# Designed miniproteins, single chains, continued (3), part 89

Each design is a single chain, and the fold is of that chain. pLDDT is the mean over its residues in the fold that is shown.

## One batch from the design tools (miniprotein)

Design m11079
Fold by ESMFold2-Fast:
Structure m11079 (fold): chain A 90 residues (1-90)
Amino acid sequence: SNAEKALELLKQGKYREAFNLAYDELLSRKPDPKLVGPPIIAEFIERQALGENLPVLKYDTELILRILGLLPSRSPIIQKKFDEVRKKYS
């Protein structure tokens, strides 16, 4: 799948390519608005518009892959972001 390919690219340090594939896969699955709604997607687009930032691309790719179930949630920050999205769509 594109998600598995994105994880492999992430391991190779190809963060932009990994992000693009993970993002496309996320959009194709029409993610649950309670977990990943338009505000999170808009934040990805806004960060991309600020130019190439490899730590941010890596972080966002890992977040998408956790949402898609390929990586375990490891961070209270991710849980807070999910909670923010849930509040926005409740």
Scores: mean pLDDT 66

Design m11080
Fold by ESMFold2-Fast:
Structure m11080 (fold): chain A 91 residues (1-91)
Amino acid sequence: DLLQQFNQMLQQLIDDALALARSLDLPSLDAARARVRAHIDAQAQAILDTMLHVLRAGPGPQAFVQLQQARDQAIADATATLEARAAARAA
């Protein structure tokens, strides 16, 4: 099921971003944010490239919206995790 595989890739994008945010050393919060953002952008591009390759007609507009939403969610969750970790270490 292509829809199930696509949804799994979107969930993996979110999960990988959160795992990276939890595991990164925090000598600089800005550097950690930049690294997580670069990872999310690279994985989102790989998902897009996979969808364009598999769907000879290209992904429908809804697939692009879902990928953008997953990317935004991954960025938000990862950023919140990094900020919470920085705050906890300062306390």
Scores: mean pLDDT 79

Design m11081
Fold by ESMFold2-Fast:
Structure m11081 (fold): chain A 89 residues (1-89)
Amino acid sequence: MKEKAEEYIAAARRSIEDAEFHLQRMRELESKENLTPEERRELVVHYATAGIEIAAADYYLSLAEKYLGKETPEVRELRARVDALRAEM
């Protein structure tokens, strides 16, 4: 059970890191006064991808909690990161 929880925690962490990357790219694009049509398309793709990765992280954390039978400090930390990312969207 613990090994499966660790796999899901690792998957959640990767999805969180990917979402953080895409939201950072969005902030960089949004900081520009004028966006090219290509940059506007990139902004939409980063937003959509961040949303998908946030949903994936939430799913993986829910699976990890089921295998652990409880929410651990590590899972709480990762859920706080997911909540922060959702607040940025």
Scores: mean pLDDT 85

Design m11082
Fold by ESMFold2-Fast:
Structure m11082 (fold): chain A 101 residues (1-101)
Amino acid sequence: SAAEEEELKKLEEVAKVLEKAIATEDLRIKEKGKEFAKTVYKVSDELIEEMEKNKKIEPLASGLLKYAYEKGLSPKELAEEFKEFLGVSEKIAEEIEKAWK
């Protein structure tokens, strides 16, 4: 449905925010982003290293979409889990919230 397509697009935007968190030069946010990827959708250490080196979002986006689908999470609920888990600065929390638009 059109609603499902819109929800998928919002999940992709949330995945982009997580990729930015992993790729950032702020070591604290980067470390929290990696830990979230490992814990929540069980991304391997090797895959995290490859994503950092190649700055690819595709494996992370796929894992995130699968996680959200299996848990039945809305894009807003998924963004709120990132906000809570990352214990992040207001700035990153705002980026997660904006990805939900």
Scores: mean pLDDT 59

Design m11083
Fold by ESMFold2-Fast:
Structure m11083 (fold): chain A 61 residues (1-61)
Amino acid sequence: SSMIRQQIRQVEDEGRKRLEQMLKENSSVSDIVSFSLRYTEALWRIEREKASLEEALKVME
């Protein structure tokens, strides 16, 4: 759906900007890894939601 696509783009943009900022601020490797894992989890959650909706739509056809 368009809403899911917008949510994915927003999370990607915000995550990328946050990661770039952490790198510029010389954040610890541990902090960068911790953020990256949380960011990946957020993207995975949204992608799973998208896949679930696509599957439901296929069943309706």
Scores: mean pLDDT 76

Design m11084
Fold by ESMFold2-Fast:
Structure m11084 (fold): chain A 78 residues (1-78)
Amino acid sequence: MEEARRYREEGLRLMKEGRYEEAIRLFEKAIAIDPRYAEAYRNLAKAKALLGSDDVTLEEIEELLRKAEELEREREEE
């Protein structure tokens, strides 16, 4: 998970700078490396919400948040 963690950390840095499109790409890379990385799904949802693009739907954001919650529950229960 080192590479996935690094992409998430860089994405969070870009979010602080208001560079949401670039942050989204890094969170997507983190998820591609570790599809069970709950924190990356939450960060991706937040970055998409902050971007506020017409191409970003509420349903997409809610699906990302649901995926994060599901993965977090799996880790807490197992």
Scores: mean pLDDT 80

Design m11085
Fold by ESMFold2-Fast:
Structure m11085 (fold): chain A 62 residues (1-62)
Amino acid sequence: MVSTGTAVPGDRPPESPEEAERRERQIELGNEFSREAKELMSKEGLSPEEVGARLQAKIDAL
């Protein structure tokens, strides 16, 4: 047992650990795709439609 002397934040979510992990993974994937989309638009000058097509191809490859 480790004593940190401070309150532990967050604790357990109300849902099961498996459900919490799935939700976290979905959020992480969404954030990663948003970051990728911004990079493609900024670096390659792609339109939102082209970015969507590129991301869709990655999803289809999974």
Scores: mean pLDDT 70

Design m11086
Fold by ESMFold2-Fast:
Structure m11086 (fold): chain A 102 residues (1-102)
Amino acid sequence: SAERAELEKKRKEFIEKEVGPEEVAAAEEGHRAAAAGEPEEVLREQAARILRLAARRKGAPEEEIEELAELVRRQPDSAKIEAAYEAVLAGRFEEAKALLEE
């Protein structure tokens, strides 16, 4: 219905204000790539993009953001990437680096 579409639009606008439209778009692309069964290398690149956007939103210096993104691209263990993302969301950038370097 028109009412449901309007509510969904307002919800998306609210999320984009808090998180940012680029991070929302990157997360949606990552989810679609995983659902489509894309190669692990493609999934890691999407994860690096999402983590870069989250780290920038959390106030990490650009040099640190690039280091984190490169570590994600090299990390074959998805569980370590997920743990690093949670650390970035908590503002714990040094812990995120340590997780990705293991």
Scores: mean pLDDT 74

Design m11087
Fold by ESMFold2-Fast:
Structure m11087 (fold): chain A 82 residues (1-82)
Amino acid sequence: SSEEELIEELKKLSEEEQKKLAEQTLASARDAVDEAVANNDARLQAWLRQQLALERKVYEKVFDKELFEEFNKEVEELEARL
């Protein structure tokens, strides 16, 4: 699957590069959530819920437990706003 391909690609990167991409993903997600909430955009909110769930699945397989728990806490906070 495309998810499996992305996971294997990310696993080839250094931990520092993985963290950097995760931080960029979260920053983009925060901006999108801010926009979706401000505009009461139900379609964008639904898409963002799906996207955040996908990012969780990917990083759960890429990160160790501690790094994943930190990432997932940020994802859960964003999902709670939607």
Scores: mean pLDDT 87

Design m11088
Fold by ESMFold2-Fast:
Formats: structure tokens, sequence, C-alpha cells
Structure m11088 (fold): chain A 65 residues (1-65)
């Protein structure tokens, strides 16, 4: 099952893609990196939010693709 989430930030969006229990996170302007601890939709949302917060960005919303 393929799940893609977009976490919307004030300076750019973070994309989290999950395939067969494997997650990758792509921050604005960066390559996708593995996130092996992300195994659920809620964990994917939390991970994307954490990336934006670490960059000093504000989380505006989440979109499931």
Amino acid sequence: MNLTLVVKGSKGDVTVTMVDGVATIQAPGEAAVPAPGVTSKDAAIAAGRAVLEARGDEVLGVEVL
C-alpha cells in the first residue's frame, strides 16, 4: 500500500511517502531520506511536523494524497 502525505509549512512543504512499512521524508529543497521509525499515518504526520519545526517553520496543515 502506498501512502503519501504533504505537511504544509509557511516556507515550504514536507512530503512523507510510505511503501510497505518503509517511510521516506522529503524536506523543501532536499533529497528524500529514510525514516525507519515511521510505521503509521499518525507517525508520518508527526515526523513531517517535526522536520518543519526543526527548520523554524510553522505547520499550516496536512494533506493526504
Scores: mean pLDDT 79

Design m11089
Fold by ESMFold2-Fast:
Parts: sequence; C-alpha cells; structure tokens
Structure m11089 (fold): chain A 70 residues (1-70)
Amino acid sequence: RVAELRARRDAALAAARAAVAAGDTESAQKHLDEAWRYTLEEAALLPSDEMHALLAETGAELRALRAQMA
C-alpha cells in the first residue's frame, strides 16, 4: 500500500534526522537506506510523473542529510 510505504519512509527519515543530529553515523546510514528502499517501492506503484517527483524530492533530502554526516 502506498500510504503504508509513505508512513514507513517518513518514520525512517525522522529516525535518520535524529541520528544525524546525535552524530550516530551508523544508525543514520541505516535509516537513510531504509527510507530510500521504501521510496523505491512506492515509486514502482506510481505513474511516471508522480514517480519522478517522489524520487527527486526524497533523493534531494537524503543527499542533504548525507552531506551533514560527511
């Protein structure tokens, strides 16, 4: 279900942000990987336009969080 995948992605992103803020790079990377997996699963269920928007927006957020860890 798209709504279920979205909720899981949002939870993983929230956990990733908390881990980044705490300096826990290992937990942050795990949660970022989880968020991206759920994003890809959701994207596979969406029309092309919505898929591209989701991948672009979530990809940008994940890149920004990874930059904070570097």
Scores: mean pLDDT 82

Design m11090
Fold by ESMFold2-Fast:
Structure m11090 (fold): chain A 79 residues (1-79)
Amino acid sequence: MSFDELLDKLAEILKPALSDEQIERIRETLRKYRDDPEKFKAVLESVKALVEELHRQGLITPEQYEEALKILDELEKLA
């Protein structure tokens, strides 16, 4: 799966819980820092914390939460 395909899958998981503007900001920030491993890792950790909070609030399902974490791990491998 390509980097952009992973971003698209992440966006679909987040759509029920976040606005389109918030989702696009996350996607653009991940794209912006793809070539900076240290900053990219910091952004991934921030998105992971956000996903954990959305799951805690019941805004995403346990299955969506697990899939989001897998996507974030695959994004880190491709950066």
Scores: mean pLDDT 84

Design m11091
Fold by ESMFold2-Fast:
Structure m11091 (fold): chain A 64 residues (1-64)
Amino acid sequence: SIEEDIDEVLKKKGKEFLSRAEAARLIQKYTGLSLEEAVQVVAEETDRPFLTKEEAIEIVKKHQ
């Protein structure tokens, strides 16, 4: 699931938040969007250099 993939990324890198690039790759994987489209979606959702797990999940749900 997307939740398990996010938890794995965060655990392996020892951090609390996804980078914009990590969020974009997960959005690409779980939607039909290209990587370029996923990067644009992340940019539209937040100006922060990171995303929470919940934000990434909501973006995926919105585009499924």
Scores: mean pLDDT 84

Design m11092
Fold by ESMFold2-Fast:
Structure m11092 (fold): chain A 74 residues (1-74)
Amino acid sequence: MSLVEQARRLGEEALRRVEELVAAGDLAGADAVVDEFSAQMEELWARASPEERAQIGEIVVETFARVAELLRAA
């Protein structure tokens, strides 16, 4: 699995968990998932090539934008 593929999977998993936690009213749990995802992305970014960083950055921006939408809807 490439770092980009790993980032994509982690983003999809984080988004699903945030959706479930927000729907349940667990905003503290949702925040913890976001913190975990941020730490995971920082680790992947540090190990990534410049080309991979461009793609990982895109995944991070899209994931956080979607998380922000879910949190605003809560």
Scores: mean pLDDT 84

Design m11093
Fold by ESMFold2-Fast:
Structure m11093 (fold): chain A 63 residues (1-63)
Amino acid sequence: GAMEAKRAAFREQLAEARRLIERTRAEGGEVRVEVVDGKAVRITGRTPSGTEVLEVPILPEEG
């Protein structure tokens, strides 16, 4: 159902955020975390090789 799909997508995005942070730190880079309009967390990883950005939506399970 739609709720199961949302839960799976949310967990996948959290896992991607964690991987981005771990990769950025492993490459000797800088991690920045910003809240965007109270709806999402923007994670920016800056490394000597380049900059990666990921946005994770802030969605409560209750709606």
Scores: mean pLDDT 75

Design m11094
Fold by ESMFold2-Fast:
Structure m11094 (fold): chain A 109 residues (1-109)
Amino acid sequence: LKELEEKAIEAIRNGDLEKAKEYVEEITKKGIEYAKNKDDEGVRESLEALMRIGMAAFREGNLEAAETVLEAIKTLSEEAKKHSDNEELILEIEIAEGLAGIMVGVLRL
């Protein structure tokens, strides 16, 4: 996850949106795999990686990258809710989705 996170952030800083989307998709896929395996820690680590990428997109003023991260968090949220009864994890995901939504909203101004 850390290597994919670093590559996604570098792609955003370089304006390479296509590569950024590919790395975000790979992190999302890993998060979904963790959710299916009931690995709550893997889901949390994936969520944290996506949030750090979202913060980088926000700092760079990259709306499309921030929207990509929001969609990824929403996808991970839907999958985690299917496989987990961990109320604390679900709340953490919902908070992250809300924060990513705020970042996208601010960038649209």
Scores: mean pLDDT 86

Design m11095
Fold by ESMFold2-Fast:
Structure m11095 (fold): chain A 111 residues (1-111)
Amino acid sequence: DPLERARERVLFVIENFGEPLRNRALKNGYEEFQRELARLGEELARAVREGDLDRAVEVLARATNVSPETVRETIRLLRMEEEDLRRIAELLRRGDVHGLLVLLLDLALRG
């Protein structure tokens, strides 16, 4: 069932990313967190340009406070392509934590 699979992907995103992203924002202070995310967004954009998936995973793990293993599973589960990773890099550069969660949920819904 396509709808059941989409629901499972959405729940996976909410369960793994919702709390870590909110907790990171609260612990680091808003402006410092935004500056750190902007630096990580630049690192992610560079890793994607260089085709370095291992580094892209590591940068995303640092940005989200989610394990590298969970990030790899998310890329596989949401069928993320280079374009999606570039979009994530742009959101991180803006410090847009809400936009990142929305993008992950949108990818989960599309399949």
Scores: mean pLDDT 83

Design m11096
Fold by ESMFold2-Fast:
Structure m11096 (fold): chain A 79 residues (1-79)
Amino acid sequence: MKEVAERVAEAVRRILLEAGYPEDFAEKVSQAVRDAIEAAKSLREAYTNAAAVIRKSGLPPEVQSRVYRAVREILEEAA
């Protein structure tokens, strides 16, 4: 899970930076997603935990969709 959490966090940070968010915000959100995935005991729980963090982030739906897609793709590769 730690390696998967790091890959997801990196993807989230990249998406937010590409969307024009500042580095400190991107790092904060990516770290929260990383922590949520590291706390999970299964890949399904990891997705659920990450999705909850993303939903509470206040990001617009189009950015949330991009982040959800990246999280799902990385977790599916780890399955």
Scores: mean pLDDT 82

Design m11097
Fold by ESMFold2-Fast:
Structure m11097 (fold): chain A 77 residues (1-77)
Amino acid sequence: LHNSVYSNGRVIGLYSFMDEEKNELLSKAVEAINNGDYDEAIKYLEQLRELLRKDPTASDKAISAVDSLIDLARKAK
């Protein structure tokens, strides 16, 4: 319960298929959300989404998860 609890399970699931650059963008977006900096979070998530759209091997579920995070950040503003 204690030491395995992170900020967001959906975000953690996204790491499984991502390379270093995508992981860095995702980590920066999560950190921005945790800091209440939703504008920066949306910026990083949009960059990540564009990288996923360029990758024909990316799953629709991954793109949908990023879209959900963008929507969440926008609603928090």
Scores: mean pLDDT 70

Design m11098
Fold by ESMFold2-Fast:
Structure m11098 (fold): chain A 68 residues (1-68)
Amino acid sequence: SVEEEAEEFIEKIKAGELSQGEILEKLTELANRKASPEILEKILETLKEKGAPQGLLDFAEEAVEGAK
């Protein structure tokens, strides 16, 4: 499911396994597949905790708002 893929994505972000480009691609895919605002907010929180660049945080924030 989209939710299972999003949870796996969060674990990979936490592990530092993904490049910024890979994060952007997966986040775009999840948003296009109508992932819930709750799971997108969890992704945003994880990115903030890991110190992701502001451009990626802004994109994640827009994805959350677009899902509401």
Scores: mean pLDDT 83

Design m11099
Fold by ESMFold2-Fast:
Formats: sequence, structure tokens, C-alpha cells
Structure m11099 (fold): chain A 56 residues (1-56)
Amino acid sequence: SFAEELAALPGVLSAEESADGQRVTATVRGQDGTLYRAVYELRDGRLVLVSLEPIP
């Protein structure tokens, strides 16, 4: 799944796929050590980053 592929990447702490497989939400660590919540949507067979927000 796309969530499994994302979770295998360095800096990705967790990834969860939506029930319909059209969205993946991931918690990622940036280069500066800041945690982000990243939201991807499946568009034209590809995951597109649509939201990236810092986590306190």
C-alpha cells in the first residue's frame, strides 16, 4: 500500500491510508528535526502532497 511505502522512507515515523485508498496521512521528521503531519492524495495514480503542517 502507499502507506507501507511511505512508512519505509527515512524520516517517516508513521503513515495511515484512508479506507478508500485515496489519501495517506504521515508523520514525518524534517531535516531540522521538526515533526510534520503530511497529507497526500492519490491523483492520476500518484500521491500528491496537499498539506504539510508542523506538529508541536
Scores: mean pLDDT 79

Design m11100
Fold by ESMFold2-Fast:
Structure m11100 (fold): chain A 84 residues (1-84)
Amino acid sequence: SNFDRARQLIQQAQQLYQQGRYVDAGNLYRQAADLFNQDGRRRIASSLYRRAGQLYRQAGRFDQSDQYDQQSDDYLRQGGIDLD
């Protein structure tokens, strides 16, 4: 399921973050956010997009960070289903 795949991606992202691999971690949080967004879980998707943006900023990838900050804000304004 999208939920199970997203959770695996989050676990992998956490491991990459601990290794200082911020861009790779951000990419996995973004992919997990896309899966939750497809399932209509917009609040958790929003938080994961924001986390991806923060990690891109940490890695000096400001263009990517700004994109995901905007996407996160848009989803928070709409609300959504959050089961976790």
Scores: mean pLDDT 78

Design m11101
Fold by ESMFold2-Fast:
Structure m11101 (fold): chain A 98 residues (1-98)
Amino acid sequence: SSSEEEFKRYAQEAKKYLEKALKALDESPEKAKEYIRKAMNYLGLGLAKSTDKEIQDLLTEALNYAGQGGAYASSGEKLEEAKRYLKKAIELVEKALS
């Protein structure tokens, strides 16, 4: 459906930015935070277009992991935690897309 096509596009964009954020953590936590913000915006758009409760739950959980990953990215001491949370967000988005 048109809603399914829209949520898939937004979820794919969110995944792209989460992957960019994960790569950027090794170079610049500040750049990673910018990519996380973009990913969270796309997750929110995808959630708004989803009519499936299971997909809504997965995207909501991905939003929470991405947000916490961004918080951890603010500290160099917690970059490994940031990486784990971003990887979990990516897994949840991939599951929503399958």
Scores: mean pLDDT 86

Design m11102
Fold by ESMFold2-Fast:
Structure m11102 (fold): chain A 103 residues (1-103)
Amino acid sequence: KEREELVRRLAEAYARYLELLAEGAELLMEKSELSEEMREKIEKTIEEARRKAEELRRDPEKILRLLEESFGRELSLEELKEALEDAERATRRAEELIEELRK
């Protein structure tokens, strides 16, 4: 119950973070002189990030699989709370950086 709510919030925070990373990368490409090959690689990375964010919004439980894959084990309730705090902090920082890039 509490874990289910944390999973939903964590998936949403992580999806938002991925969307912000994609937006930031897109803005950096706009302001940078990059080779065509490098632009194509970054564009693919942006597409993958947006696809993953969409998957997490549709199926929040997929965040548990991603975390298990990254840590090699299932996370406790306390570790999920820490992961949510980290994701929310990363999201705020990403929003600030994107705001700066738009100037």
Scores: mean pLDDT 81

Design m11103
Fold by ESMFold2-Fast:
Structure m11103 (fold): chain A 95 residues (1-95)
Amino acid sequence: MMDDFVRRLLSVALRHIRGDPFASQLADTLVQEMADYFLSQGLSLEEARALLDRIRDQTVKRLQQIIKDPKKLQQGIQFVDDVVERTLRTYEELK
């Protein structure tokens, strides 16, 4: 699951950097699916945060390998950080 979330988050972040208008809707779906998965696993908020931090770090590392433009890389990282924080907030509300 973590590897799946990293691949999906990377895909959505790359779509966002390319100006794909569907990136926002895909991000909304991913936020809900990650939060639902954490709930299904019975994770504490601390465990969910730790897992999200690992997903974030792995996704950012992959973005750094793919994106050579520093401004686009910053845009991608900010998008990833937003999705991570939105997922944690959604999980807090479901718990």
Scores: mean pLDDT 88

Design m11104
Fold by ESMFold2-Fast:
Structure m11104 (fold): chain A 74 residues (1-74)
Amino acid sequence: SLQKALEYIKQGQEYARKAREFEKQGKGDEAAEYYLKASEYYDLAAEYTQDPDLKEALRELSEHYRKKAEEAKK
């Protein structure tokens, strides 16, 4: 459902925000964990939308935060 997609987008945004806070504190492992959670929520949001443009944008956000998680561990 669209409402569930929007809830997952909100969760992804909240985890990404917390990840950035950990990154600013030099807590790379914690930042990576929260970026990975953000990525997972954007993938879930993509599954609950039928709009192909929105689905693609959400998948790109998921990939972006997965990459951020990898970089935070370095």
Scores: mean pLDDT 89

Design m11105
Fold by ESMFold2-Fast:
Structure m11105 (fold): chain A 86 residues (1-86)
Amino acid sequence: ERRKELEELVEKELEKKKEEIEKLPEEELRKKLESKAEAAKELAELIANDTRENALRAAEIITTEAVGASEEVKEAVRELVEEEFE
């Protein structure tokens, strides 16, 4: 049942973060854009160390930095999350 619980958590976090980003005020968007470089580094580390908890963490970061995340990193994170379910 761990896989089912992880799937539910990831879906909830992704959905929640996506909605939060859309409603973010312009000042918060600027803050996220400034930190996207750091987020990219953290995502790279999480992708390298593929674990179930890292998958959830990576999904949280990518959705938070959706405005600034690169497609390469973004796709790698999604692949990491999907791999955990398989």
Scores: mean pLDDT 54

Design m11106
Fold by ESMFold2-Fast:
Structure m11106 (fold): chain A 65 residues (1-65)
Amino acid sequence: MKPLTLEEAIEVIKKALQLAKDLLRSRGFEDDRIREVVRQIADELGDEFKVPKELRDKAIDEVLA
């Protein structure tokens, strides 16, 4: 399989963060807890795909806006 490009990795991260946000919000979790989980997922996937912290932070902000 071809490795993910940086752009593809960011899109995968955004989709995972959006899914986590929607699932947690539907279960009645508070925004602070949702942000904590979204941050953890972004850091785990970002480390795996070698996405810089600045781009992870941007993806989190875009999903949580």
Scores: mean pLDDT 82

Design m11107
Fold by ESMFold2-Fast:
Structure m11107 (fold): chain A 77 residues (1-77)
Amino acid sequence: SLPSREELLRLIEEAIEEARRQGREDMLLWLEFLKLALEKGMSLEEMQEILDEMRKKAEGDREEFRKLVREKVEELK
């Protein structure tokens, strides 16, 4: 079965702390997006749709994708 929202949030918070400790900025940005989306009540399906849309807009450009994720994080705050 899929993890509960509470369990997912706990795992993400643990992953955020580890990413911060290791200085993995891209992973930290990604995890912050997931945490905010879950806190806003987004489903896993909705999160996947947003990610797929951002990937399409980035057209394989890693910097553009990072920029779009950051923009979405700002929007969700």
Scores: mean pLDDT 78

Design m11108
Fold by ESMFold2-Fast:
Structure m11108 (fold): chain A 60 residues (1-60)
Amino acid sequence: SAADEARLARIEASAREVMASGDRTLLLVALKELQELLPELSGELRERLQAMIDEIRARL
């Protein structure tokens, strides 16, 4: 839905800021929050969220 797309876009923006910060505590918090959101999404939106999770994991 448009609401889910808008929500994901905001989450992706926040995740990018956290990744840019390099702060391990913020990365761990973001990882947990994104993992908890994963079952709420499906299809392309879930794939986008999974990509963000994988990118954060790569930085830990």
Scores: mean pLDDT 84

Design m11109
Fold by ESMFold2-Fast:
Parts: C-alpha cells; structure tokens; sequence
Structure m11109 (fold): chain A 85 residues (1-85)
C-alpha cells in the first residue's frame, strides 16, 4: 500500500541519517578516511536502490533494501566498537 511504502521511506531515511552520523564519527575519531568512504559508497548505493524501488512501487524490494541498510548500520556500529570510538 502507499501508506506502507511511506512508512518504509521514513524508517529508511532515519536509518541512513543515523548511519551517516556514525560514519562521520568513525572518520573523525580514527582518521580512517578510506574505510569511511567505502562505507559511504555502500550507503549511497542503498539510498539510490531504495529510491528506485519506491518510484516503481516495489514494496518487496524496498523492504529488502531497508534490511540491508539495517545490516550496514549494525556493521558500522560493530566497527566503532572494535576501534573503541
């Protein structure tokens, strides 16, 4: 439904913003710009794929990409924990 798609969009945008904040923290605290850029590229690609799924009304694909964004955020959180930042 349109309402379900809008809810997914809001959840995705919130996760993407949180992931971006964590990547900035990682880059500033560690100086590992290369790793931060690699994660940033993955995040930007997921945003692109999500927007395309939303434009097509592809609810299933939008949900799959949302799960990938959750996984990316968790991976970034683990990286921060590993580096003690």
Amino acid sequence: SMEELEKLKEEFEKLAEEAERLLVRYAVRTGDVAAAQAFGRRLQELEREFNEAVKRGDLKKAKEILEKMKELKEEIERLLAEKGV
Scores: mean pLDDT 88

Design m11110
Fold by ESMFold2-Fast:
Structure m11110 (fold): chain A 58 residues (1-58)
Amino acid sequence: DDGDTWRFMGRGARDESRRHDELSRRHERLGDTVGSNHHRRLGDHYRDISDTLFRLAD
């Protein structure tokens, strides 16, 4: 029961991590170092959340 919920949330966090990594690259191409670094930190944060949620599912 909870495992399926954790996996669903884990996939969501993984998708958010990927979205922020993409935004970080876009900001970098525009020369926005501050925005690039902000989205990179969010991508790392969501990756950690995703990893934790998948551990809870197992």
Scores: mean pLDDT 86

Design m11111
Fold by ESMFold2-Fast:
Structure m11111 (fold): chain A 104 residues (1-104)
Amino acid sequence: SEEEKIKEIVEALLNNDLDRAVELTTELLLSKETLEEMTETLKRIYEAVKEAAKDLSIEEQFRLLADLTELGSRVVERLRREGREEEAERVAEASRKAGFLVLP
């Protein structure tokens, strides 16, 4: 189940569908009850994207890295728009620990 969801996130990012990647990542992260579980899940997404990207052109690798660095911030923005501030704070912390960039 988690492996399948991570694969869908990777496919969305490969297809330049950042909105879909944010949607799927939000669903997956909200299924986690602890900061530690969220952090490990984000690390797994990061590694899966890096693995998928290594056979792509340098230009496509840079695009995917840019999209990947925005992923955490976009999830946080979505949760804040929905009034889910505690969950947004947890995702922001997990994203920082996992190496994702979070906008201030």
Scores: mean pLDDT 81

Design m11112
Fold by ESMFold2-Fast:
Structure m11112 (fold): chain A 57 residues (1-57)
Amino acid sequence: EEELAKKAIEAAERAKEADGPEAGALTGRVGAQDLEEKGYKKAAEAAREKAEEMARA
């Protein structure tokens, strides 16, 4: 699950670089939702936490 969380976070960071923190936060939330639906709840929580951190920045 660590690797899945890392990939979701990296996708969010790339979106942030391209379109700013709101895009990063959105990408991170979408990634977290996908992981949760697949049963990777801990990876989803890590990705969601990173997305909320980006949203606050």
Scores: mean pLDDT 77

Design m11113
Fold by ESMFold2-Fast:
Structure m11113 (fold): chain A 74 residues (1-74)
Amino acid sequence: MSMDEHLERFAEALRNRASPEEIYEIAKEMFESTRSEEELLELARGMGELMRKYRASDEWENAVLRAYLEYLSR
């Protein structure tokens, strides 16, 4: 799946008011699909922009941050 396809799926989940648990699982899958630190940072920036556009709830932000930190601590 391309970066654009992952970001569109993430945007759809945010539009559909997905649970924090669902957002965490989607974010985890997206981060695990990256092959370089540069791709990971680019993806994280895109996801951050979408969260600002649709909603910045602490629960959704924490779900994405948890997935990101867990990926980095591997």
Scores: mean pLDDT 80

Design m11114
Fold by ESMFold2-Fast:
Structure m11114 (fold): chain A 66 residues (1-66)
Amino acid sequence: PRVYRVQVFDADGRLVAELTTTSKVVKLEGLPPGTYTVVAIDPETGEVWRQTVEVDSDGRAVVELP
């Protein structure tokens, strides 16, 4: 299975979360509402994917990885 290293940055460019996952879907919880940048890195190929997500008023967002 493909393993991704995922980094989550807030609107100020501050790293707020980092995780390793084999899932295509990442759930973000407990974050202040706002715009975040999610960076997914494949450590085998060095490929990097970037996605902007909105965290809702409940502190949640769902991100689908490539």
Scores: mean pLDDT 80

